Designed miniproteins, single chains, continued (4). Designs and how they scored, part 110

Each design is a single chain, and the fold is of that chain. pLDDT is the mean over its residues in the fold that is shown.

## One batch from the design tools (miniprotein)

Design m15822
Fold by ESMFold2-Fast:
Structure m15822 (fold): chain A 107 residues (1-107)
Amino acid sequence: PAVRPSEEEIREAIELAKKAVEYAEKAIEAAEKGDGEKAAEYAAKAASHAALAASLLGDDEALRRAVEAGKKAVEAAKKGDYEKAKKYAEELKEIAEEVLRKAEELL
């Protein structure tokens, strides 16, 4: 049989992915308001939670995508490029929603 994440790991991944979606939405709102410090903070939190959720599921592609989108969102926010910060935060939200859906499908 294929190595499957435990039910406990799947449930933890669901909670982490839900928080990642919430933080990504907050990063988008902060970027729209021109709050670079909060946009960077929430993007970093979204990326961290999404990456950990993906890692628990063994989803190396989602892990890589979350890390890359998070770095780009944080860098854009720090540079005051709020349009790019929003774009990468939206990508983080999409990744987090994909990870959440995959985790829920495993239960």
Scores: mean pLDDT 89

Design m15823
Fold by ESMFold2-Fast:
Structure m15823 (fold): chain A 84 residues (1-84)
Amino acid sequence: SLGEEVVKKVRAASEGTKDEILDTLMEGANKLGEEAQKSKDRELKIKYMSAAASLMLGAITAKISGDAGGEARKAAERAEKILS
């Protein structure tokens, strides 16, 4: 699913640079948010919007953190739980 792809990309990016982490979190949030807007299923819309919000919060915390990779992994875990 799109959710699984986004979570996998965020986890992979957590091993990279801070810029890669921030870009991947923001891109993931945007993709899930766009898919939510296209959906007519209210439950799926709420799940995707909530996961997008979790990834965007992850981007904020990663930006100010000394451990951006750790924040990215936490954001991925939160998004995965929301999407399951």
Scores: mean pLDDT 88

Design m15824
Fold by ESMFold2-Fast:
Structure m15824 (fold): chain A 63 residues (1-63)
Amino acid sequence: SEEVEAAKRALEGAKLALETKDAAVAKSAIHEAQHIIETSKDEEAIRLAEEAVRIAKEALKLA
């Protein structure tokens, strides 16, 4: 689904932010993932978005 693909992109961004220690990329991933969590009814998309938020917040602590 489109929402699952968006959540996968947010998760990819979160992982990239963690590897590169890039605060801007991490903030972008959090913003996109939070939007999915708030607006989606797709449990898989929400699960992936929640994982993206967790990883991106970790990246922010290291930046």
Scores: mean pLDDT 86

Design m15825
Fold by ESMFold2-Fast:
Structure m15825 (fold): chain A 95 residues (1-95)
Amino acid sequence: DPEERAAELTERVKQLLKEVLPEDVDYAIVLSYVDLDTGAAHVLGSAELPDDPEEAEAFLKRVQEAVDRFAKEHGLALARVSRSGKDIFVHAVLP
């Protein structure tokens, strides 16, 4: 069921973010859907970066390493980390 796959991927992305983020850092799921043309489940999560530039770079590295490991463990077609201003985004795709 495509909707169940999107929901499961959403919970896995939430777990990934909880493991990487400090306990007091909030995250959000921005988007969760199934692409009807491909059948792929898509989840986009976000979190705010630390205000200190050096801490922000270390944080990005930790998130990228965790996302790379997560993609390998879960057979994802895509797992991408991106930065925009003070926010990070994690885009996961399950085919």
Scores: mean pLDDT 78

Design m15826
Fold by ESMFold2-Fast:
Structure m15826 (fold): chain A 74 residues (1-74)
Amino acid sequence: SEREELLKEHQEVAEEAVRVLGKEKAQELIREVSQSLLPRYEERLAAGEPVEEVELEGLRELTRALKEAVEAAK
């Protein structure tokens, strides 16, 4: 499923962040990226978008942003 594929990609990106930055910095980066995207996620839910679609797109955005942040930190 798309959700399972995105979750796998997200896990792989998170593991790469730990390898590149170390566990503590990786956890902080993931937290910061997640928090930066939270207002958009809440706005979409408030607008009445389907929860499943909002979750999938949120996971896509989180994975992309984290991947970009990890590459920038190398």
Scores: mean pLDDT 80

Design m15827
Fold by ESMFold2-Fast:
Structure m15827 (fold): chain A 90 residues (1-90)
Amino acid sequence: HMEELKKRYQEFLKKLKEISERVVELARAGADAGATPEQIALAASLYAIDEVKDEFKEEAIRLATEAVGRALGLSKEEIDRLYQKALEEL
């Protein structure tokens, strides 16, 4: 039923917020350890994918790369580049 899909989508959105918050922590730890933004974005995207269904893989990668950009203070252009690279790799 459509109502079940709507409920699942709302639960998914809440989960994406939790993933985003965790990714910010992981990104800061990765940067502190000397990882590049590309390495951090890939690792964060893999974490996000593991937390969501494959059908939402692209959205998970986008969320993860945006969260990495926010944590590391990256520009919009740099975030878009990380998203494209993560999407190609994953």
Scores: mean pLDDT 80

Design m15828
Fold by ESMFold2-Fast:
Structure m15828 (fold): chain A 87 residues (1-87)
Amino acid sequence: RKEEAEKEIEKSEKEIYSLVDPELAEEIIKLAKELGKADAAGDEEKAKEYAEKLDKLISTIKDEKVKEKVKDAASRLISASALLEAS
């Protein structure tokens, strides 16, 4: 549902902001949302571009536990963004 997707977006964004620097959090959130939109649109080329950029940013996180938590939060944000776009 659109309302549930919106809440998941807010939750995932807050989680990412709690784990990394605000500047890095903003860029990860932006790329995750764009990736979700590309996935919803079936744009495989753009989806791959955003996924590669997102992976590169997340790979800069030195703490492996933080990195895995950010990957999980970003994955949920991507899915929620795709659902919101498809609604």
Scores: mean pLDDT 83

Design m15829
Fold by ESMFold2-Fast:
Structure m15829 (fold): chain A 63 residues (1-63)
Amino acid sequence: SKVDEIIEKLKKGEISVREAIRELTKLGYSPEEALQILLDAGVKKEEVERMLQDDRAGTRAVL
């Protein structure tokens, strides 16, 4: 499925966690559902948390 393709690309390091979430939301999943799919696929929670902190509002964590 398209979801499996996104997960395989992420596991191979071809795309970032952020890009994987974006692609999943384009398929109709919510951001929460996209995160759950990635976690079920074996993505580390620490990696996801780092990506979320360094997303749009990363400067808030620096100060």
Scores: mean pLDDT 70

Design m15830
Fold by ESMFold2-Fast:
Structure m15830 (fold): chain A 100 residues (1-100)
Amino acid sequence: APASDLEEEKQLAQKVQEEREFAEEVAKETRELIQEAADAFDADPAAADEQIARLEEAAKKYKELAEKSTPVLSRTYESAAGMLERAAEALAYRRAQIEA
């Protein structure tokens, strides 16, 4: 390679760190969205469909981002999508028990 391998490694390390910091922000946003949906459901179970739809929509967007992202960010977005899908399923299950 015409460039120093050391300089390339420094640039990659910086990019990985920036991607990791962004991944932590995504995880925080995901957790806050799940908590907001849970709080809304606890306040009014009739809002369950709207909260479930919101979580599923966010999960879909994260899956799309995962397909277009680096391996590090892809893992984070896939994890976030999985958390959102599980939260939506939990709310759907709780609602189904109330409706039964």
Scores: mean pLDDT 80

Design m15831
Fold by ESMFold2-Fast:
Structure m15831 (fold): chain A 104 residues (1-104)
Amino acid sequence: APGLKEEALRLLEEYVKLAPDVPESSIEQAREFIENADPEELIDLIGQLRNTILAIQNPDLTLTREEAEEEARRGVRYMYELAEKYKEDSEEVYERYKEILENL
């Protein structure tokens, strides 16, 4: 899944810029994982990287319940759109995020 791999690598590079104290060995391990991951693993990693980047960018953010729910919905929509774009690579992940979005 070249597009999913490219997106995962893009987010990893963004994460590295925001977290320079992360050991280079951990970054190399993440790159190796991306190179060998299947589409489902790539989508899961993309979600984890997105959430980590948002947490680093907003460390002082005290979210109200409503703001936290909106951010969660935004995250699910992002993952759904990504899974929909690459659904031919993994229909199972696409259906999973579709179900999550429909239950929000």
Scores: mean pLDDT 74

Design m15832
Fold by ESMFold2-Fast:
Order: C-alpha cells, then structure tokens, then sequence
Structure m15832 (fold): chain A 78 residues (1-78)
C-alpha cells in the first residue's frame, strides 16, 4: 500500500467531519491488515498500512490505543 496522498488526506478529513466513527473503523481495518502482513513477513506492506492507519486515526480523533497499535506495528516492521 502506498502512503496517502495530500488529496486523499483532505478527502479523509471531510469524511471524518461527517462520520468520524466510520473513519475510525477504517483505521481499525487497516491495522488488522497490517497485523496480517506482519505475520506473513511482508514488513513493507505492514509498515505502509500502519502509517496510513495512524493518519486516519489522527484525522478521526480515534482513541490513543489505536495510534499506539499502529506505532507498534511500524516498530516491528522496521
């Protein structure tokens, strides 16, 4: 997965204003995908998914625990 573009981040901000819980669920889905990539040994994909999940979680104002999980995956993927 490629890093989110600035245009995609802007669209994500608009969606978070309408449905912050929906954007938070999206971030949770990305974290689950990143965890699976990490288990498969696909560290590059895991890191990219975790980074995008962190961006989405920050935009949505998601719980700190979600941000911490994304950071943990990034650290393990190195």
Amino acid sequence: MKPLTEEEKEELRKEAEKDPEGVTRGAEALIKMAEKALEAGDYETAKSLAENAKIAAEIAGAPKELLERAEEIKEKAE
Scores: mean pLDDT 80

Design m15833
Fold by ESMFold2-Fast:
Structure m15833 (fold): chain A 95 residues (1-95)
Amino acid sequence: AAQERLRRAALELVEAERRARELEERVRRERISREEAERELEEIRERARRALATLREIFEATLGPLTAEQRAILSALPEAVERRVERLLEELRRE
């Protein structure tokens, strides 16, 4: 059902945010190599993008074309994940 796909995509975004926060803590505590951190950050970014694409598809199928405001709301969490990933990558590049 569409609700099940929606739920899974939403959980994927929440999981991406959680993993990004955990990875940030591991980087701060020097418990992860730069190469491993970069690989995990790229995977988190890709998963967040796929989840957003799925959410947009389901909402557009249900509600019709999304308004700019609705698109902004849907993009808020993926954009927060993207900003966190970019900040962590920049921090790793300084080391």
Scores: mean pLDDT 74

Design m15834
Fold by ESMFold2-Fast:
Structure m15834 (fold): chain A 73 residues (1-73)
Amino acid sequence: MILSGGRLGAAAARLFPDSAGGVAAGNAAVETAKYLKREKLSAEEVAEFARKHMPPELGERAAEAILRAAESL
């Protein structure tokens, strides 16, 4: 499945809002995990997409946050 980079970019921005607050990042991760379940997206596929299509540092951090949030649900 090919995902829009815009949707994944928005999720990454919400998970990592330039270190503004860990609480805000945590809430974004939970909402992202719920969104993945509603859209029937595999957290692993989205994480792999982040690593492939985003800058390496940001993609890796986004992938880790997405996987951790998905595991909590």
Scores: mean pLDDT 57

Design m15835
Fold by ESMFold2-Fast:
Structure m15835 (fold): chain A 84 residues (1-84)
Amino acid sequence: MKASRMQALLMSAAGVDPSSEATGEKIAAGIKALFKEGGVEAEVEASKDGKKVKVTVPESAKVGGEGLKEGLEESGIEAEVEVK
């Protein structure tokens, strides 16, 4: 299967081996880690199979959230981004 650069980056940020199958927990942890490194507190909710992800970000991180949504959707993951 085609592994997206975004999925590999999220797994790396969460300290997970990129060769492992991504699950919802790993994806959610990776997203939180990426935003935290950028100084942003994000709320992340993911389905157990990683097929659906909802991310809530502050207005200051809206652009980052939109880019994440595009990367996740290209990876076959349904993504929704909300701004506080």
Scores: mean pLDDT 68

Design m15836
Fold by ESMFold2-Fast:
Structure m15836 (fold): chain A 68 residues (1-68)
Amino acid sequence: MDPEQLVKAAKIAYENRDLPPEEIARRAVEELKLTPEGQRAVAGIVNALYDPEELEKILKKLEEEAKS
């Protein structure tokens, strides 16, 4: 999965953090048409949602990778 798509998935998860993890994952998969690899990455991001600080660190790291 491209770093850019991981950043998009992380933002979708963060913006929809009030929803159940299942619904967040479904929205990200549908909007980004993710492969199984991407689906696994989204599950990791969603699991981090219980701690907003961890999610923000992941998002920042992915943005740095996408920017080169």
Scores: mean pLDDT 66

Design m15837
Fold by ESMFold2-Fast:
Structure m15837 (fold): chain A 105 residues (1-105)
Amino acid sequence: KEVEEIMELIKYTSVANSDDEFAAEGYINLGELYDKLGQTEKAKEYYIKAVEVARERGDAQTLLRAGKALYKLGYYDEAIKAFEEAVRLGHPDAEKYLKEVKEKK
């Protein structure tokens, strides 16, 4: 299992470094991998990087994905920021998640 996870890490790191268009997705995948490995602070770091790239590119779907991951990890302030940007960009599901996070905080 660890070998498979390391191979995925190498693959997703390559995607994150290959093109700005795919960087946000690569950061999401790295965050999910670190979360699976129990490295919560590293997972948070990569989800925040995904939010930064997605915000710059206007990628509402990646903002929603990163926000949901941050919310699941208990980083409510970071999740709220991601969901607010996704709402601003017109994602149809973002308002539902924004309301849910604000209620839990």
Scores: mean pLDDT 77

Design m15838
Fold by ESMFold2-Fast:
Structure m15838 (fold): chain A 81 residues (1-81)
Amino acid sequence: MSAEEQALLAYARSLLATAVREAEEAHRKGILTPEQLERLREALRRHVAEVLPQLSPEAAAELRGLLDEALARLDAIRKEV
């Protein structure tokens, strides 16, 4: 992987981790609405879609895995309501 791909992947990983953590905190505080959760899922999918064409197949596969994990954690929050 190029240094640029590594930087993009690291940034995407950090963004996904931060978004999930903030959503979990908002849910714990009782301030996360189902509408906000859906909008967050859409925003994460959109961000990943913008980054994917700039990555090698290997890096793209890793990013898709990170997105799937993030979305699964957000779906778990939705099931607890």
Scores: mean pLDDT 81

Design m15839
Fold by ESMFold2-Fast:
Structure m15839 (fold): chain A 88 residues (1-88)
Amino acid sequence: SMLSDYQIGMLLIAATGEAWVELRKTKSPSAAKLVELGQEVQKLFLDPSATNDEIIAQLEELRAQARKLGMDILADVVDYIIDEIKRK
């Protein structure tokens, strides 16, 4: 099923909540970097000149970093978003 841009945005915000909670508790540089990557993906998603390939590449980086930090919920949500964009 094709997700709307609004639904994708809401999923990204919800998924990055894990990184935000970790950042607030620990002030971890790794958690801060993950939050930064999520914000860059959101900026690309709101940019009408950005290509789907550019958005997918940034999401793949976010997924890889989330997996390295054991944030599997974020990584799984990002994987789902990549698949939905590829179906458009």
Scores: mean pLDDT 75

Design m15840
Fold by ESMFold2-Fast:
Structure m15840 (fold): chain A 89 residues (1-89)
Amino acid sequence: SAEVEAARARFEEAFAALLETVRRAVATARSPELEAALREADARMRAAGEVIRAALESKASDAELVEAFEAATAAARESKRLIEEALRA
């Protein structure tokens, strides 16, 4: 549906922004704060990916798929924020 495609596009945009932040982070000197932020980001994105996978496998409604992609978008944005915060420390 158009709603699912729009939600997926928003997630792809947020995830691309997160990946750019991760690339900048791995080019910097290691700190405990940065390592913790990167580990938390990985765990958050894995959890979000599993929710999307489960929704797709269960043939969830369009509303449930939109919700899963919106949750993944929030996870990507929060992960980016935490990594950027650690980079400023």
Scores: mean pLDDT 87

Design m15841
Fold by ESMFold2-Fast:
Structure m15841 (fold): chain A 73 residues (1-73)
Amino acid sequence: SVAEKARKIALEEGASEEEAEALGHLAKAMVEDLGLPEETALEIVREAARRIAEGMPLDEALRLAAEEARRAA
C-alpha cells in the first residue's frame, strides 16, 4: 500500500517508527482523499521525513506536507 511504502521511505530517511507511521497515514490520505498520484504523495513524504531528520518537529512537518499536498491537488 502507499502507506506502507511511505513508512519505509520515512524510516530510510531516519524518522522514528512513530513519525514513519504518521507519515504513512498522511500519504494514504493524500492518495485516497485528495486524489494525488502515489508517486507525488511519496515525494512529499520523503521531503517531510528529511525535514524531521534536520530537526523540524513532527507536527510542523506534517502541516507543511499537507499544505504541499493541497497545492499539488
Scores: mean pLDDT 86

Design m15842
Fold by ESMFold2-Fast:
Structure m15842 (fold): chain A 70 residues (1-70)
Amino acid sequence: SIEEFVKEEMAKRGKDRFTREEAVELIVKYTGLDERTARAVVDLVSEGREYLTPEELIKALKAAELLKQL
């Protein structure tokens, strides 16, 4: 699941939040979307903030999966 993927990546990184660049990388890795589209999703969800919470990254991943289905 998306929730399990995010939990595992948090554990691997030893972090409680993600940078915008880490979020882009993880969306590309999980969904296979291009980096440009992944970055647009991250920009929208983060609202210009430098970090995303795990909940925000889960929302971004869900949005990216929906875009892949369109």
Scores: mean pLDDT 83

Design m15843
Fold by ESMFold2-Fast:
Structure m15843 (fold): chain A 112 residues (1-112)
Amino acid sequence: ALVVTAPASVTVPEGGTATLTFTSSEPIDIVNWVKTYPDGTKETLAFAGGPVTTLNPRAGRFEVTYDPAAGVATLTIRDVQPEDTATYTGIVTSLKTRQSASASTTLTVVPA
């Protein structure tokens, strides 16, 4: 079965770098990174699948990498700001099994 895992929480000082790693039990065909704000609003930060990687133009300080064969998808946030405090979800899809699974991590930005 497709299972995705992530750390429950990550804490980073303001101005630092947050690395949010999502690990899939199966190879990654498609991954979506979604930010859920404290008010419950959702924003898609990035999409990767096959030859395509797309970042939301408002993401600015966000970088994504994925290793399809290893089943690892990483969201990196540089120069973290208080507004980056949110829940981040990695949604992985396997085209072979047509299954999707997700995991969420909560990022907390603390004063430096």
Scores: mean pLDDT 80

Design m15844
Fold by ESMFold2-Fast:
Structure m15844 (fold): chain A 85 residues (1-85)
Amino acid sequence: MTSQQQIDMIDRGSRVAITLLDNGNFRGAVNSVRGVIDLTLSSTDPSVRQHGIDQLQRIRDRAQRYGDDDTVRLAQQGIDQLQKQ
């Protein structure tokens, strides 16, 4: 899989997570965010990892506005894990 294909998959997962948040489907949003984290962690490309962090920050901020504390917590854990290396 190319870095561009990994970025495209992260973007699709992030769009799904945001749509689920916008529809009040917080359980679905948590599951979609977990997928985005796993995809980003599977990459050794620093640019793909940074793109994943940027998308997780966007999802976290939106989840916080809706009061979805579970999605906020999971997204923050993913960001922290990705920034560790």
Scores: mean pLDDT 88

Design m15845
Fold by ESMFold2-Fast:
Formats: structure tokens, C-alpha cells, sequence
Structure m15845 (fold): chain A 94 residues (1-94)
């Protein structure tokens, strides 16, 4: 069974750099991608891709707002495509 976790600071100030920690437990090697969304903004390319099962990604908060980070892990287990997603929300204050 595949388990995905994403951890980050819940509240940060504008100009701060935070570390997003990705952890994937899987019997098979997973394809791991980290994405970012802010409400009202267009979808952008993934923030990071090709991540290992244990990875860290640094992100600098340049503007106030609420940001949702999402990690998606994809693996083929027992001939089936298994997808697991974890999300974390970060509030950035001016």
C-alpha cells in the first residue's frame, strides 16, 4: 500500500523561506510531483517533479495569501496504477 505525506509550516511572513517535506512509503518506486495553487490564479507548471520518496523543496513566500501545496505520487502496484495525494495549506501574512 502507498502512503504519502506532505508537511510544511502553517503560517509564515512575506519574505520567509519554508521547507516542504515530502514522504512516500511504497512497495514500488513512485513518480512524485509537487504542485502549488493560489485561489484565483491560473494553474502553473509543477513546482518540482521527479522527487524521491523522501525529499525537501524550499519555497519563498513573495506575496501574502493562502497557498495550497499538493504532492501526487503515482506507482504501478500489482499491475494497477495507484495514485495518492497529500495537501498542506500555508497562510502568508504581510
Amino acid sequence: MMVVRLDAAANVAVGATITLTVSVTSPEVADVTLSRQKPGEPKEAPLASGLGHHATVDWTATAAGTYTFEVTAVAEIDGKKIVRVARVTVTVTA
Scores: mean pLDDT 79

Design m15846
Fold by ESMFold2-Fast:
Structure m15846 (fold): chain A 97 residues (1-97)
Amino acid sequence: SEEEIKRVRELVERLKERVIEHARKEGKITKEQLLEIAKELMDEASVEDQRIIALITGMVLDEMEKQGKEELDEEEALELLDKVEEEILKAIEELAS
């Protein structure tokens, strides 16, 4: 749905903003720090939004594992979050009735 697509984009953008801020400040973001940021966003979110945030975060962590990465710099974090957003949006479009 269009509303679901918009919501996914908004949640990815919020996660991206927090992750990139951290990566810029510290030079990197670890899997542990990514999970902490995701948890903070989930604590402020509805149950439905918590599920979407968990999905986004899980997909980023899965991609990091596939690439053998324990941490990301700012550029790598942006690239993975953009890739995950595209994969989720594609899945929503393919499942749209």
Scores: mean pLDDT 84

Design m15847
Fold by ESMFold2-Fast:
Structure m15847 (fold): chain A 64 residues (1-64)
Amino acid sequence: MEELREDLIEILEEKGEAEVDLSRLAELYGLSRSSVRKVLRELEKEGIAKVEIEGDIARLRKAE
């Protein structure tokens, strides 16, 4: 889970936004979809990103 978190933060710092597929991320990082959702919600809770999830697609925007 830490690797996914670090990669998402890097993308948000570089590009300011990202659109990701939860199932694809789960497969790539060897995680469950629930674990991927947890990482996304932790980023939102910490004020790092604004997160909108629709089905398997999540849109992230840098909150700051």
Scores: mean pLDDT 81

Design m15848
Fold by ESMFold2-Fast:
Structure m15848 (fold): chain A 69 residues (1-69)
Amino acid sequence: MLEEIAKELVERFGLSPQTARRIAELGKILFEKLGWDVEQVAEELVANFGLSEKTAREIAELIKEKLEA
């Protein structure tokens, strides 16, 4: 599952494979272990990876959808 999320992040957002994997791992922890919502996860992605607010939100929404599938 995490590898699939990371691959989609590379394909859709042009992230490096290493960065995409780190983002997917962080998103999984924040959503599943800490119960964060999309807005909170997006804010963390902006802070830690320098993503735009729009891109971070789209990535957070994608991770949540894939984790729920």
Scores: mean pLDDT 84

Design m15849
Fold by ESMFold2-Fast:
Structure m15849 (fold): chain A 80 residues (1-80)
Amino acid sequence: DEKFREQIEEQAKTTEEMLRQLQRIDRETGGRYQPAIDLLQQALDLYKQALKSKSLEERKRLNKEGQELLEQALRLIEAL
């Protein structure tokens, strides 16, 4: 499904942009965002794995895992 792949590509791009932004902020704040950065990196890696997967079921699983990690990262950022 091309639309599903495009959605994952957009999510990966957004996550990568958030990672770059948060890494800049983290340098100024002495590493307080590192746990959120680690979760965003893991989410990005899962989205990239999903895009390389030839199995629709595996792609769905990896995308879901990535979304769960992204949500955890956002909660950590909001709590700071």
Scores: mean pLDDT 85

Design m15850
Fold by ESMFold2-Fast:
Structure m15850 (fold): chain A 72 residues (1-72)
Amino acid sequence: MPEAARKAAELAEKLGVPEAARIFQTLAENPDLTREQALELAGQASDHLVKAPDPELAEEAIRYLGEAVAGA
């Protein structure tokens, strides 16, 4: 599984954003996703993360999300 997507999911759970964690889990479990599908899911996860109460931890999760998508 992509390690970056896995770490992003863990950070999203710590942030209390289960919607983003679910999206990261989908990215980790579906290596056959097209780049367009991965980018769409990444955008959805980012929209949830920017609403998180801890902006520094949210930024770290978004960084791992970017790494996960760059590998697709």
Scores: mean pLDDT 73

Design m15851
Fold by ESMFold2-Fast:
Structure m15851 (fold): chain A 75 residues (1-75)
Amino acid sequence: SAEAEFAALEARLPEQIAQLVARTGVPREEAEELARRLLEAARRVLAALPDGRAEAVEREALAELEPLVERLRAL
């Protein structure tokens, strides 16, 4: 189920954050903020599934994350 896939993603995040920090040298706080925003976006998409709006909500969430990704790229 989508909820089970989300739970699996959430469970993997601490390791993925640690790997990102180790490989890129970005501050852990910035990596954690990006992860937090991605989880929030995923939750919004899941909540929109019953209403057939998942794709639209995903596009909105990705647009909101663009400035944060650009900021991390500048670090």
Scores: mean pLDDT 74

Design m15852
Fold by ESMFold2-Fast:
Structure m15852 (fold): chain A 82 residues (1-82)
Amino acid sequence: MEEELEELWERLEKLTEELIKAIEESKGLSEEDKKKLIKAVEGALKQMEEGRKTLSPEEFKEKAEQLIRDLEGAKEWVLSLN
């Protein structure tokens, strides 16, 4: 379980880095929108980091999987703007 939670956390960190880079490199987003989106992404990751300590392992997995899907969708959306 702990090893699986570590893998989920690593996936979240990597996907967050990829999404932030996509936002920064976007030609379709204003600088103001980029700042707002990056702040939202960083906030979501911070909430998940707190969740890793406060939620049950099963609840954390469910929320982490959902956030991964949300971040993947956000990345696709950002890339579609170029």
Scores: mean pLDDT 83

Design m15853
Fold by ESMFold2-Fast:
Structure m15853 (fold): chain A 118 residues (1-118)
Amino acid sequence: SLEEIKKTTFFLALVLHLLGASLEDVIEFAKRIVLETDTVKQAIYEAAKWAIEKKLLPVESVEEAFMILASLYSRFKDKSIEEIAEYFIKVGGERITPEVVQRIKEAVDEAVKEKLAA
């Protein structure tokens, strides 16, 4: 569902930013993923591909990156966006601030609205 894509994309954007991607890059990525994917699996696959291209994960293949991201997301699939945000603020140090969380959430929300209007 679109709600599952929203939550998955929010999670993936936080992970990719924590791994070293700039806030601007993850905002653009998050908007694109919401607009261009229709399943959780597709969203994670595109994030895995992007993580390899940006050298954010020390793995050789998109398939390995996919398994890592899918495994991480499985721990959060039953959590709310608010619970995911709280967790990442606690573990993200200076990289995941309330402001960063809010900017990513706004980007995902905007893309969801655009997709619904299409």
Scores: mean pLDDT 88

Design m15854
Fold by ESMFold2-Fast:
Structure m15854 (fold): chain A 86 residues (1-86)
Amino acid sequence: SEEGLELAQRALELAEEALRKVEENPDMSREEALEADVTAGVAQLMAAVSLTVDGSGGEQGELAQKALELAQRASELAQKQLDKYA
């Protein structure tokens, strides 16, 4: 569906943004790291919803899976940044 594809595209945009932020700044503030982790979490949720709505074949499934992979990586890197404040 258009809605499922739009969710997958938006999830990918958010995942790429979160990953870019954590990769560009290895010395993030606590607030910056929290924002990146939250953005990654939202991207994961949107991608998961997209996969649920449309059975995830073709372009939509590929975009949603890529979004999940990038968002997971971004969250892992953001959590490592947050560990320095724990």
Scores: mean pLDDT 83

Design m15855
Fold by ESMFold2-Fast:
Structure m15855 (fold): chain A 70 residues (1-70)
Amino acid sequence: MKEEIEKIQKETKEKIIKALKEAETEMEAQSRVGEIAAEAYKELLKYVDPEEAQLLVIKTVNDAYEEYQK
């Protein structure tokens, strides 16, 4: 369970960073990040409750933006 959650977070973070780098506009970047976050939320719901899944997604999105800005 913990390993699967960490894998989802890592893969989601990598997808967000890629979307931010490849997007041509800020609006496109935000749209793609939203889609990636929604898919991560659905996947996490297999392992954790909705509240925890939402917090994990928020953390992963924030971590991805922080890494992208470096």
Scores: mean pLDDT 83

